# Designed miniproteins, single chains, continued (3), part 98

Each design is a single chain, and the fold is of that chain. pLDDT is the mean over its residues in the fold that is shown.

## One batch from the design tools (miniprotein)

Design m11396
Fold by ESMFold2-Fast:
Structure m11396 (fold): chain A 74 residues (1-74)
Amino acid sequence: AKEQADQIFQQARAQIDAATSGEEVDQVLRSTMEQMVKLAQENPDIDQDYLSQLVTELLEHAREVQDRLEAERA
């Protein structure tokens, strides 16, 4: 379960890093959140604090990438 969560968030981070627009970052975040919710529903014993940590880190990274992309347009 943790390993699956790590894989999902690692893939999401790579996709965010490859994004060329804020819209692409939003799409990756939306898809990743859907996968995370499904994983949590299928694995009730999963460490919810760990999932929350991964979500927080991904959101922080996504915001940094979005800010950078927006600054490049301005």
Scores: mean pLDDT 80

Design m11397
Fold by ESMFold2-Fast:
Structure m11397 (fold): chain A 103 residues (1-103)
Amino acid sequence: MEEELREKTLKILSDFLKWAVELKKEGESDENILEILKEIFLEAGLEEEEAEYLSKLIVEEAEKILKDPENTTFEEAAEEILKKLEEKFGKEKTLEIMEKIVK
């Protein structure tokens, strides 16, 4: 169950990263992308702080992918996001965030 949850979360985070990268390529501002992501995560049931932090991580990792697309994969970026969530909120809270995102 936890392994399946992790795999589903990584796929969803990769999809958000692809979406953010495409919007940035189209000239969308980081502020607008951040606000859209924050609203999505709040609707998914995340707390304000969780939604804001996750949204910031996605925008930051999307920028890294745009800067070096040959050496930065969506999979590596998604893994880095999960690692930073666990460092910020702890393992139990990160698991709750994952469950809310994948439902």
Scores: mean pLDDT 85

Design m11398
Fold by ESMFold2-Fast:
Structure m11398 (fold): chain A 90 residues (1-90)
Amino acid sequence: DLKLILRAIALALRAIGVLIDGELYGASEHALEAARDVLEAAMALLRGDFDTARRLAQRALEHASRSPPDDPLAREARALAEEVLELADA
């Protein structure tokens, strides 16, 4: 499904954006861990590995929950992880 592939690519690019912003402007280690997990989950979606994508997205949610509640990069990583879970569902 081309639409799924394009959405997975968009998620990967947005996760890279969170990692770049974290490096330039600062982020908690947990927010960076969450963004890395989202990137890996998006790459799993591109390979058709929906089980790995779900597991990594769930791990990203756990990392994001350990970030300060006012961390905007952690909120973005959490939103991206939720989108991965939606795409992985049948």
Scores: mean pLDDT 86

Design m11399
Fold by ESMFold2-Fast:
Structure m11399 (fold): chain A 78 residues (1-78)
Amino acid sequence: DELIKKAEELGERIGRAAKEHSPEEVYELFEEEAREFEELVKDDIEAVIAFEVATKRAMGVPEEEIEAQIAKLKEALK
């Protein structure tokens, strides 16, 4: 699960930065890396989900809200 690991690592870094920086600053910091990641994972649903979960957990989003958002994402990616 190389893509899953990369997704979790990037998501955690972005989520952590979001606690200390504005959304605009986070975008500036990670724009290029996030674009490269999107191109790499494309239709890899599991990697996209792992990224979203790691980002939200690092931001301190409650697990119940993360689960609800991931359920919607899985349905949308069907």
Scores: mean pLDDT 77

Design m11400
Fold by ESMFold2-Fast:
Structure m11400 (fold): chain A 93 residues (1-93)
Amino acid sequence: MREAAEYAREAAREAALGAKEGTGRSLTANIGAALSAIGAAFEAEVLGRSEEAARSAESAAKSAELGSKGSGSEHGRRAAEYARRAAEAAREA
């Protein structure tokens, strides 16, 4: 669960940077990704709920991917990658 929380925090950080650089759809999608990634980290670290953490991380990955496609943001792409790793780590726990 610690590994899932760490990947989720990295996803949140990258999504926040993508939101700072994005506009319109990219901004909204990256904000959504950051919030979902924060939720995944909380569910993994504080609640210890692996299935819920995995679902929140998957939502973060989908939102980050939408943000990256809108603006081509590198931060959005990295956020999606970290969020997918967080979901996988949570499922393995």
Scores: mean pLDDT 77

Design m11401
Fold by ESMFold2-Fast:
Structure m11401 (fold): chain A 108 residues (1-108)
Amino acid sequence: SLKKKIEELYKEAQEQLDKLEDLVGRASARMSPEVGRQLGAHVSAARAYFRRMYNNPETAEKDYELMKEHLREAKRLAAADPELAPEIEEAAEEFEKKAGELKDLILK
């Protein structure tokens, strides 16, 4: 069923986003306060656009593109922590993939 697939993808995307937020919190504690705040702000913006995408199908494509822009900036800033950067990149890419699959189902 389409509804069940949407709910499952939302949950999977949210799990990757929660992992990303945890990793970003850890990385932010280990970098300059200004860079850490910018990193956290980009992930928070990505979360906001993901939620808007899910709740407002009329803006889903635009919200998905804005979410990707914030994830791109988060990955760039996370490079300041070489130890956590690979895990942050992986979580961000998995989140983007699941959110994209979810967007395509919402617009169907």
Scores: mean pLDDT 90

Design m11402
Fold by ESMFold2-Fast:
Structure m11402 (fold): chain A 95 residues (1-95)
Amino acid sequence: SEKVEELQKLIEEINRLIKEAETDPDGAARGLLEVLDKGIELFKDDPRLTRFLEMHRELVRAILDADLTPEEKRELIKTIANSVINELNYAIKKL
C-alpha cells in the first residue's frame, strides 16, 4: 500500500541519519527533525502515530538545545531514531 511505502521511506531516511550521527550528531538531529515533520504531515490522519512523532520531535529539539557532549548527543539521537523506527515498523504491521 502507499502508506507502507511511505513508512518504509521514512525508516530508510532514519537509518541514514543513525549513520550520520556517528560523525555529525547535530546534523543528524536536524535531519531527524525534518523526517519527523514529514511523517507528521504525511500521517496527520493517524492521531496515535502523529502524537508519537510530535513527542519525539520535542525530545530531539531538547537534545539540540542542551549542553551535551557530541558523544552524549550521538547516543541520545541514535536511541530516539531507533525508537521511531520501532513505532514505524509497528504502524506497518497494523496496515
Scores: mean pLDDT 88

Design m11403
Fold by ESMFold2-Fast:
Structure m11403 (fold): chain A 64 residues (1-64)
Amino acid sequence: SMEERMEKILEEAKKLEREGKYQEAMDYLNSNLTEQQKDDMIAREIARKREELARERRLAELLG
């Protein structure tokens, strides 16, 4: 899926960042993602985090 492809691109960029190759990581992202896709990724990550927290809260209420 497009999500899987984006996830693999992010994973490769993270690997470059861990090696201290920040410019190469940025170049990799710029080559593989559009500006709109980068913005969408950030928005989705924020939404995912909010949903994850809401899910954990609901689960805690059910298990408490």
Scores: mean pLDDT 72

Design m11404
Fold by ESMFold2-Fast:
Structure m11404 (fold): chain A 100 residues (1-100)
Amino acid sequence: SAMEEAERLNREFLEKHLEKAKEAAEKDKVEQEKALGELHKEAAKVALEIAKLLGDEKAKKIAELRLEAAKKIEENADDEEKVKKIKEELHQKILEINAA
């Protein structure tokens, strides 16, 4: 019947729209992560320059770790699990430096 065909076409249309919406949301997340990575990379570079000028070896080491982590996050922005692990490793290393 024309009714059954219309219902089938409507279901297929809704499924395609949900799939496209998911893809768009994932792309937005990747772009946000990249933008945050660039901001963190720039902040780490400035912090490293300041630490070098002040002779602050602890701040220099932390800034170098943050710069390395920001680069790794940028390279892996499409892998949420890997980004999470990089952030966790950075946090742990900073805690160890601050405890010393």
Scores: mean pLDDT 79

Design m11405
Fold by ESMFold2-Fast:
Structure m11405 (fold): chain A 68 residues (1-68)
Amino acid sequence: SMMDELNKKIKELQEEFSKKLKTASKEEQIELLREYGKRLAELYEEAGFPEMARLYRGIVEHEIKKLE
């Protein structure tokens, strides 16, 4: 189903960024979070959930501000 495909892609994205974050500096973590947020939003938009994409972009931006 579309939801199964979306969930699989989100899981793969999370695994990719989890690995990168383990060896990342604070500055690299901020850039990785920006990239993660963009790609996560793109996955929701591709799946037909543009409102969810907007919400997750806002959530990630808020989390980045907490790390600065």
Scores: mean pLDDT 85

Design m11406
Fold by ESMFold2-Fast:
Structure m11406 (fold): chain A 84 residues (1-84)
Amino acid sequence: MSEEEIRREIAESLVRMAAEIAARMVQRGKMSAEEAARIAFEMARKVARDNGVPEEEMVEVAIETLEPKSPEAAEILRELAEEA
Protein backbone atom coordinates (compact mmCIF):
# COMPACT_ATOMS: atom_id res chain seq x y z
CA MET A 1 0.00 0.00 0.00
CA SER A 2 1.40 3.39 -1.02
CA GLU A 3 1.63 6.44 1.27
CA GLU A 4 -1.05 8.07 -0.92
CA GLU A 5 -3.36 5.06 -0.41
CA ILE A 6 -2.75 5.15 3.36
CA ARG A 7 -3.52 8.90 3.51
CA ARG A 8 -6.74 8.35 1.52
CA GLU A 9 -7.89 5.55 3.86
CA ILE A 10 -7.14 7.72 6.91
CA ALA A 11 -9.07 10.64 5.39
CA GLU A 12 -12.09 8.49 4.47
CA SER A 13 -12.15 6.85 7.93
CA LEU A 14 -11.98 10.20 9.75
CA VAL A 15 -14.73 11.72 7.57
CA ARG A 16 -16.98 8.66 8.00
CA MET A 17 -16.50 8.73 11.79
CA ALA A 18 -17.28 12.47 12.05
CA ALA A 19 -20.37 12.17 9.81
CA GLU A 20 -21.64 9.11 11.74
CA ILE A 21 -21.33 10.98 15.05
CA ALA A 22 -23.09 14.04 13.57
CA ALA A 23 -25.94 11.91 12.15
CA ARG A 24 -26.36 10.15 15.51
CA MET A 25 -26.55 13.52 17.31
CA VAL A 26 -29.33 14.59 14.92
CA GLN A 27 -31.23 11.32 15.58
CA ARG A 28 -30.91 11.93 19.35
CA GLY A 29 -32.21 15.50 19.03
CA LYS A 30 -28.84 16.87 20.24
CA MET A 31 -28.02 18.65 16.98
CA SER A 32 -29.95 20.16 14.07
CA ALA A 33 -29.57 18.73 10.55
CA GLU A 34 -28.05 22.08 9.51
CA GLU A 35 -25.44 21.93 12.31
CA ALA A 36 -24.58 18.32 11.39
CA ALA A 37 -24.20 19.23 7.70
CA ARG A 38 -21.96 22.22 8.54
CA ILE A 39 -19.73 20.18 10.89
CA ALA A 40 -19.46 17.32 8.37
CA PHE A 41 -18.62 19.80 5.57
CA GLU A 42 -15.91 21.57 7.64
CA MET A 43 -14.41 18.23 8.73
CA ALA A 44 -14.45 16.77 5.21
CA ARG A 45 -12.66 19.83 3.79
CA LYS A 46 -10.09 20.00 6.60
CA VAL A 47 -9.35 16.26 6.50
CA ALA A 48 -9.03 16.38 2.69
CA ARG A 49 -6.53 19.26 2.87
CA ASP A 50 -4.55 17.69 5.74
CA ASN A 51 -4.22 14.39 3.83
CA GLY A 52 -3.73 15.74 0.29
CA VAL A 53 -6.91 14.16 -1.13
CA PRO A 54 -9.61 15.90 -3.23
CA GLU A 55 -12.12 17.85 -1.13
CA GLU A 56 -14.93 16.78 -3.51
CA GLU A 57 -14.28 13.07 -2.74
CA MET A 58 -14.29 13.62 1.04
CA VAL A 59 -17.50 15.68 0.83
CA GLU A 60 -19.10 12.78 -1.11
CA VAL A 61 -18.03 10.35 1.66
CA ALA A 62 -19.66 12.65 4.25
CA ILE A 63 -22.91 12.90 2.23
CA GLU A 64 -23.10 9.09 1.78
CA THR A 65 -22.47 8.58 5.51
CA LEU A 66 -25.15 11.11 6.58
CA GLU A 67 -27.83 9.97 4.09
CA PRO A 68 -29.05 6.72 5.81
CA LYS A 69 -29.53 8.34 9.26
CA SER A 70 -30.29 11.96 8.33
CA PRO A 71 -31.40 12.51 4.70
CA GLU A 72 -32.08 16.16 5.65
CA ALA A 73 -28.46 16.74 6.77
CA ALA A 74 -27.19 15.01 3.61
CA GLU A 75 -29.33 17.33 1.43
CA ILE A 76 -28.12 20.46 3.28
CA LEU A 77 -24.51 19.28 2.84
CA ARG A 78 -25.08 18.86 -0.94
CA GLU A 79 -26.31 22.48 -1.06
CA LEU A 80 -23.26 23.71 0.92
CA ALA A 81 -20.92 21.83 -1.45
CA GLU A 82 -22.58 23.38 -4.54
CA GLU A 83 -22.22 26.93 -3.11
CA ALA A 84 -18.55 26.47 -2.17
Scores: mean pLDDT 85

Design m11407
Fold by ESMFold2-Fast:
Structure m11407 (fold): chain A 62 residues (1-62)
Amino acid sequence: SAELEEILDRAGVLAVLRGEEAGARYLVEKTGLPLEVAREIVRLALAGRGEEALRLMEEKTA
């Protein structure tokens, strides 16, 4: 969804500027996902695997 894509983009920016944990915690706050899942999503995005990150995020929030 467009909303999840925007949340993921902001989490990625936070991860670059303030570290991976900051991006992961932002995802937890916005989606309610477990921290370990949020960390995996942020790692995928930072690795340039943004499409996989978004798919995992959509799957886990369904």
Scores: mean pLDDT 87

Design m11408
Fold by ESMFold2-Fast:
Structure m11408 (fold): chain A 55 residues (1-55)
Amino acid sequence: ALSRAELEAALARAEALAAAHPEITPVLLRSQAGGDEAVIAELRARFPGVEVEEE
């Protein structure tokens, strides 16, 4: 799994890319957060434009 800092950096980059390209929807796979529900909930709150997928 990615470290928390690496995951947050990747999501911030994806959010910036989506702002430049509105046809792109950033997706977070649950496995990238190690399946940690608390981390996933925090990331969803901080990055509301990112969709969470199970795989």
Scores: mean pLDDT 73

Design m11409
Fold by ESMFold2-Fast:
Structure m11409 (fold): chain A 111 residues (1-111)
Amino acid sequence: MEAVEWSGADAAGRVVIADLPPASEEELREGIEAARAAAERDPALAALTEALVRFFEARLAEPVDEAALREALATLFGISDELAAALSEEELQRLASQAVRLARLLLRAAE
């Protein structure tokens, strides 16, 4: 990322910790629940929902489970290991937001 803009600044510098990520930890946890519920209702979604759960769990891990994250990204978005390794934190946040929306859509479709 050659151009990074933070939504807040600072009386003391340019680095702001209170960033507003597109997908919160709460949203990632809701994504896990939605994906699991969708698989329970429609077993045909099991492979896709398992990949979503792995992605969210890897993202929520402390520290982030980069290997599991890359595998999940390859399954969900067709992203190669090399491309996944090149993704910035901002790009991973955007993909997490898309994954949460997909999990919610799958749950609604399975209802």
Scores: mean pLDDT 69

Design m11410
Fold by ESMFold2-Fast:
Structure m11410 (fold): chain A 71 residues (1-71)
Amino acid sequence: MVREKAKEIGDKLAEEGIKLLDKGYSLTEVARFIREKAREEAEKLGLTPLQADAAVTYAMEKVVKYYLKKK
């Protein structure tokens, strides 16, 4: 349950991060956005900081894979 919520947040943030990359934002700017949004969503849902970090990991894994394919 708890891990599933982190993955759900991460997947949504990955979609938003990919949209930002498509708009010309840097990978560093997208990473900062994802960290900020993961923390906000975790706080709203009563999740721990470790679960916020897990959501960031899920999101960034997808964003980086997309970035590398787009060369």
Scores: mean pLDDT 80

Design m11411
Fold by ESMFold2-Fast:
Structure m11411 (fold): chain A 84 residues (1-84)
Amino acid sequence: ASTVAAYKANAQSKLEELKALNLPDSKKVNYRGKEMTVGRIIQDAEEQIRYGDQAEQEGNAPYAGLIYRETAKDLEEVLQQLKQ
């Protein structure tokens, strides 16, 4: 649905913003309640977006929307840590 597409676009936008910072892959920040490297965070976020895509293909748009929203939220929390 259009709303789910908007949530996906937001998650992708946050992921691209993180990548655009050109941080060392080894840099650590808090992600989902754990200290994690930027490289691993990018990999995990890409995996979550793919999982959301699979849920959409299975016709579970509400669940896909939740995955995209949580991914965008987690990435926004990382970006907030990195900006200040």
Scores: mean pLDDT 86

Design m11412
Fold by ESMFold2-Fast:
Structure m11412 (fold): chain A 84 residues (1-84)
Amino acid sequence: MEKEVEELKKEVEELIERLRELIPRLEDPELREAAERAVELAEGHVEKAEELVKEGKLEEAKEMLEKLKKELEGVIAYLESQLE
């Protein structure tokens, strides 16, 4: 479980970095602001998941990171669709 949580955290951090790289490519200022807020919220969720791991709540941390991963993948796919 802990190893799975650590792997999910790395995947989420990679998605956050990918989202950060998309922001300067967005011409719509509303989409840029929304993407910046998504990064901030995602970083907050990663911190909360780390707190859950420290408390031994590995299952809750895993569920939170899995949900966050799916949400970030959806946001990235949507924003990439706006680039072309």
Scores: mean pLDDT 83

Design m11413
Fold by ESMFold2-Fast:
Structure m11413 (fold): chain A 55 residues (1-55)
Amino acid sequence: APLPTFTVTRKLDEKTYAGVVDGQPAIAELTEDPNLARAFLLSDGKVITARVVFA
């Protein structure tokens, strides 16, 4: 299955971004791969790996 997409809405700091995954609010930290982030889903506290897209 394809990785979910994290769409960046705001930069919080050097490595941390606010955004959405499938319409759900999330905070993501960039990984060593600039196309991938670990996203913390604010609705349920789950951490997922997602593709990073800048809006």
Scores: mean pLDDT 81

Design m11414
Fold by ESMFold2-Fast:
Structure m11414 (fold): chain A 113 residues (1-113)
Amino acid sequence: SLEKAKNEFVEAVREFVKEVQEILEKYDIDPETRERILSLVERLEQVAEKIKKATDPKEILELANEAYRIVLELIDVARQIKNPEVRNKLIESARKVMEAVRKLAELAQKELD
């Protein structure tokens, strides 16, 4: 169901935020990269809050596409991180969010067909 996919996406974002905070506390990351990650995470949380409140499938699809773009940008930032452990953890976490976004977008699109 679309509602289940919305809830799964919101939970995926919540778990991702927690994992990012844990990574930023455990590992030394340069201030510029840290700021870029935090900014993108904040944007992703804002989109998740909008999706949580959205009921229109068209609006949900537009927001899911916005979330997908933010996650791609997060992966691109993570690829530039020199520490392979940090890089791999961030990319793996971001990919889980990407899968939830893909499922949400697919179900929202089916409601419009």
Scores: mean pLDDT 89

Design m11415
Fold by ESMFold2-Fast:
Structure m11415 (fold): chain A 88 residues (1-88)
Amino acid sequence: MADKLERELRETSERISRETDPEEALKLTVRAIRLADQLSKTASPERAARMLRYAAESIRRGAERLDDIDEGVLLVAAGVLETVARRL
């Protein structure tokens, strides 16, 4: 289970880092948050923290391709994942 969640979060994160469509980027970011939440409850703290930081970095890269509110939403999402990773 954890292996599948980590793979799906990694794949989703890679897609976000390359996405240029704001609506698709937001949908992928919501998916990444849900996968990160499941992984944080299923994997070891070290494994979950590492993957949540990776997802946050990928979301920040995706945010660079977006403007205004869409950029802001992705940056907030990245900050949430970083905060959760620090508490693990």
Scores: mean pLDDT 86

Design m11416
Fold by ESMFold2-Fast:
Structure m11416 (fold): chain A 64 residues (1-64)
Amino acid sequence: HNISAEVEVETEDGRFRVAYDADLKRFVVYRLENGEWVEVEISELSAAAFEAVLAAAKELQARL
């Protein structure tokens, strides 16, 4: 895995980390659960969490 950049965001539904995986050529999203970062599917996010994650992904895209 080649993580080029990552950003942490806080939402109504918790803390998320958005990272770009250059090997997979996709964004990976993690949620902070019980002190651990757990990968989550974007389709399972609430509207508020999805919007925050999307904004973070756009910021990372600008840095790539």
Scores: mean pLDDT 76

Design m11417
Fold by ESMFold2-Fast:
Structure m11417 (fold): chain A 62 residues (1-62)
Amino acid sequence: SKLDELIEEGIERIRKAETDEEFKKVVIETASKAVNELGASDEEVVAMVQRLAKVWEEKRKE
């Protein structure tokens, strides 16, 4: 789905992010696109943000 494609794009951007500021920017921009362009529900947005946050936390533990 287009939402899954957007999430995968967000994950790739987070893997390239070097700072918490860049991570927050990716989350905000990805969530905004999901709602405004794809009509994502609140539940879908929460799930997406949690997936992006998990990737960032796992990267920071390395």
Scores: mean pLDDT 83

Design m11418
Fold by ESMFold2-Fast:
Structure m11418 (fold): chain A 98 residues (1-98)
Amino acid sequence: SEELLEEGKKYLSQLRYDEAREKFEKVLEESKDPLLIAEAYEGLGEIYESLMRFKEALEYYEKALALYKKVLPPDHPKVLELEKNIERVKALLKLFGL
């Protein structure tokens, strides 16, 4: 399902959120690889953040972080960036109460 993940990321970069979401959801259905699943959750988090659906974005980012921390060291750039994204979304959620 690496191809599905790449397609999802391509649609996300084009701001095609419905198509991106469909590809990431298929990764979650078909993959058993925790890194591919984590990247799909991260992509879903980015979609929901872009849609200002901050509570859903937070839930997906936290799911992605939990999986990344199982396979990557805590100082890995991916882990640090995702923790930063989570703190940003938490601040936005508090500000807007969404």
Scores: mean pLDDT 89

Design m11419
Fold by ESMFold2-Fast:
Structure m11419 (fold): chain A 68 residues (1-68)
Amino acid sequence: MVYTVTDSFTALTAAGQPASVSITVTDSDLQKGKDLVASMKTNVTRTAAASPTPLKDLDIKVSSQPAP
């Protein structure tokens, strides 16, 4: 079975402009998919806050390999 976890949010850049971000992760493990989305959201928010230039909207799609 495959799970799709999506989180959509607004990240604020250091330039003060909001950027719309959507993260979609597809994984055979629901918890792993949720953890990956949370980790990516943290990294995107941190990177956007450090950016001196306004960013455009981002759409990030990731597929994880199933465990053996």
Scores: mean pLDDT 71

Design m11420
Fold by ESMFold2-Fast:
Structure m11420 (fold): chain A 70 residues (1-70)
Amino acid sequence: MKSPIEVAIEILREAHENGLSPEEAVRRAKKAGLSGDHISLVADGMAAVREGTPLEEVLERLRQRMEELE
């Protein structure tokens, strides 16, 4: 089973690469079994990418925030 951090990073990379909606990213996170807190961080990451934050910076912040919750 992939760690929640690995799943969240995959979802954000796929969303950026394939133009997935925030709703689809959240749906994938729920289907993968992520907690509500982790799903919220995926949604925040999607918003940051839309606002022009570089993907790698968003992924680094996501990793750190998810580690803090665990």
Scores: mean pLDDT 78

Design m11421
Fold by ESMFold2-Fast:
Structure m11421 (fold): chain A 88 residues (1-88)
Amino acid sequence: SAMEEVRKRLEEFKKKYREKLKEINKLVEQGNFEEAFKKIEEMIEEIEKEIEYSRSKGDEKTALELEVELGLTYMYKTVLEKEKKKAE
């Protein structure tokens, strides 16, 4: 069903999201803030696309869940900006 397709897509997205967070954390530990910021911007763009997809399918519940993840990702970006300033 269309709802099963949205759910499978969300689960695949969540797996990729967790893997990207691990990669970003490794880059930060290495002091590679430039690549870390690039990865977090790519992640923000992917979340925005998944929000649009969920809404296009009428799944507002999934869209709202992704909006929360988007907000958390922006907060993480702000934390990384603070960490970069401490390293300078």
Scores: mean pLDDT 83

Design m11422
Fold by ESMFold2-Fast:
Structure m11422 (fold): chain A 56 residues (1-56)
Amino acid sequence: SLPKSNRTTIWYEKLLEKGGKDPLLATMAGHFQLLAGESEEEAIELAEKYAGVELR
């Protein structure tokens, strides 16, 4: 299981980096951050599915 010790995790930075040209992805990043507060693994899976990239 992934630790919830860092609110700005490597996966979140990768998401913003890979989606920097998509303003919708930037908006959705806020929702993924909220999900990470409940389940970081679920947030990563959803973000990977949405962005079509590997974040793990």
Scores: mean pLDDT 62

Design m11423
Fold by ESMFold2-Fast:
Structure m11423 (fold): chain A 67 residues (1-67)
Amino acid sequence: SSGLRGSLREHQAELAREQKEIADAEAEYKKDPVKGKQRLNEEKARLDEVIAGLERDLAFHQAQLAA
């Protein structure tokens, strides 16, 4: 089996998990906007950075497979 294909699927799974975490943070913010607003903003910024890194790695692996 190709390690690159495994890594791509693992990155996609991680991205999906990160998206779920932000959705959970949004639900928390909806229940308690005052307490959750700063935390939600910080979580979004952190998760956006992680997602950007994962998407960059995914693009790199996809380019390797295309070559």
Scores: mean pLDDT 72

Design m11424
Fold by ESMFold2-Fast:
Structure m11424 (fold): chain A 92 residues (1-92)
Amino acid sequence: MEATRYSIAAQMQLLVAVTAASMGDFDTAVEAARGAKENALKALELSGATPEQIDALNEEFDALIKAVEAGDVEGVREHALRAQRLLGEATD
């Protein structure tokens, strides 16, 4: 149940990152993206995720943060969706 709590926190922070980026608030978006990464990695650790799942999630969050730093709203949406999907698969 701890894994579920971190997973929910990560998903909520991903929503904040996408919403903030869509509004042009990239400072809030990057803070939310970094928080989402931290909570998602904790959820994966508690769920016994494979090294491949952890690597894939790290890659998507790094791409998400890079998209936020570039002001790429479409990239933020795409990488947030992929991160959410990977998180869901790893925490089931």
Scores: mean pLDDT 85

Design m11425
Fold by ESMFold2-Fast:
Structure m11425 (fold): chain A 64 residues (1-64)
Amino acid sequence: MPEELGRLLVERGLADEPSARRVADLLSEATDEQIKAAIDALEAGDREAFRRELVKAAADQLAK
């Protein structure tokens, strides 16, 4: 799941390989629902919604 999203980011030109790896790492403990929300936003072309979903996942990881 997180690795798939990372590859999709590189394919869509939204991130470099290093940035995509950081996103995959950030989402390594994310729920399937969080990953699905990010993918849905990306597929819709809503880059701002996509970033918001990533921030939510990152906040969860930082809060531990």
Scores: mean pLDDT 70

Design m11426
Fold by ESMFold2-Fast:
Structure m11426 (fold): chain A 119 residues (1-119)
Amino acid sequence: SVQELLDEAVEYARRTAELFEKAAKAGRQGKPDEAVKYAELGIEYARRMAEVARRIHELTGDPAARNLATAAESVAEIFRKAAEAAKQGKYDEMVKLAESGARLARTIAEQAEALRERL
């Protein structure tokens, strides 16, 4: 159902935000391998979020669902850049990217919850 898809979208967005926060913490602690692992897992959750949001758009025609899919793809791109920065030893850049991604992921979770209440 659309409600089940919206619940999945909220959960994936929440997980994505947590993983960005863990990646940023690992980066600040000088643990680049852990930061990369959290970033790579975050890419997976962000992509699943985008797939769920596209399915909601297919079922409802709601442009807000399409916007969520686009935002989730942006989050996946931020994770890719964060992982690359960590691999290059650019830990300050990685932490800034991870913190930015966490803020966007939290905004996506709020938008998914608002869409769930409206539908």
Scores: mean pLDDT 85

Design m11427
Fold by ESMFold2-Fast:
Structure m11427 (fold): chain A 75 residues (1-75)
Amino acid sequence: IDVDKLVEKAAEILEEAGRLELAKRIRETKGKPVEEQLEVISEAVLELEKEGKLKAAMELATIEVALATKLALEK
């Protein structure tokens, strides 16, 4: 699993949803600990759910699960 690839995919989902600032924030977490990517993505999922953008929220939640799985496997 490639964290940078997951970050880029998350940024693309956020850009399509019109959340350009969140897309920028997630890209800025490249090279940082996985916990920082998870924090931004968790926040983004909640914001998209509040806006009723359920498809984008579900796609981001899938990336969140992939990142959480990678963090667990690094034990």
Scores: mean pLDDT 81

Design m11428
Fold by ESMFold2-Fast:
Structure m11428 (fold): chain A 63 residues (1-63)
Amino acid sequence: MPKQKTITLTAVYPASEEGRKKAEEAAEQAAKKYPGTTVVLTTVPSAPGHEDSIKISLVKEVY
């Protein structure tokens, strides 16, 4: 049975327009560095009154 393994990059970006652009650029570079993985951008909610963060996750299927 295939199992999914998630590799999370330690880089976190603010959920602003500039932060999203940086996260997308980092995701593109991660996809080139780790071929055969699915790159996922996840918005991480912060406490009320704080800016949300975007994290980059790489998902690879492992049997």
Scores: mean pLDDT 69

Design m11429
Fold by ESMFold2-Fast:
Structure m11429 (fold): chain A 96 residues (1-96)
Amino acid sequence: MDDLYEGAEALGLDKKAVEELIEKHHVPLETLAAALAVSYAEGIPLEEALKKVEEWKRKYGGRETEIKIQALVLKAQGVPEKEIEEWIKKVKESEK
């Protein structure tokens, strides 16, 4: 995903640093991308964001965690809560 490298650049990481993080933390690329998004949205270190993503996956499952992370990114970008709720509803309906 090009978005992963764009998120990494925003955190001052190059492609090699992203690859090293994948190897160091032994996590799937999707989990690392999710952690980068949470780090960006909440302004927390990547290591703390990774722990949050792992905890949410354990509590809510992968799909619910993905929706939660995207909602946080939208909120950080200034999208109103009503529009975020409508987006969540549309995403859940599109999977039927």
Scores: mean pLDDT 70

Design m11430
Fold by ESMFold2-Fast:
Parts: C-alpha cells; structure tokens; sequence
Structure m11430 (fold): chain A 104 residues (1-104)
C-alpha cells in the first residue's frame, strides 16, 4: 500500500505541474492553434496521471476527488474550452487528494 500511495502522489504531482503550465498559458488570453494543441496535449497527460492515481490510491475520499477531477477534464475536452477558474478548482481538488493520501 505504501508504494502504491507513493506512486499515486508522484502521478498527482506530475498532473499538478502540467495543469500549472496550462494555467500560465491561459494567462496570455487568446491562444494560437499551436498553443491550443499544446494545452490539449498537457490536459490529456494530466487526465491520464489523475486516472492512474485514482486506480493506485486506497483512500476512498481521495478516489472520489480524483474521479471528479477526471470527469471535469473529460468535460473540458467535450466543450473544447478550458478556463483558469476550472483549472484552479481542479488544482484545489488535486491538492486535497494528495493531502489525504499523505495522511498515513
């Protein structure tokens, strides 16, 4: 269980870094098609990291938060729209999930 939790934390920290990069990119305002493609790629990887962390985690509350985050990322793909506000909410939930997993 400890090794699985450590792997889950590593995947979530990677997802947080990718979402922070996306957040910084959105601060520029209007994105070029190339910048939109890069944002989409980073969101895809972040979503995969969150999904894997949800499967690895043994904490039920953390799993629920990660499933909600994964669903939100999927919804953003369906809309082809990402806002800084949605990213902040996702980052907050990831931080909460990491804290729950670290709780020992």
Amino acid sequence: SKKRNEMAIANLEAAKDLLEDVYEELQKGELSPREQAIVGAKLTVAGSEVYLAAKLSENEEAKKLLEEVHKKIQEMFKKNTVTPEELEEIKKKLKEAIALIKKE
Scores: mean pLDDT 84

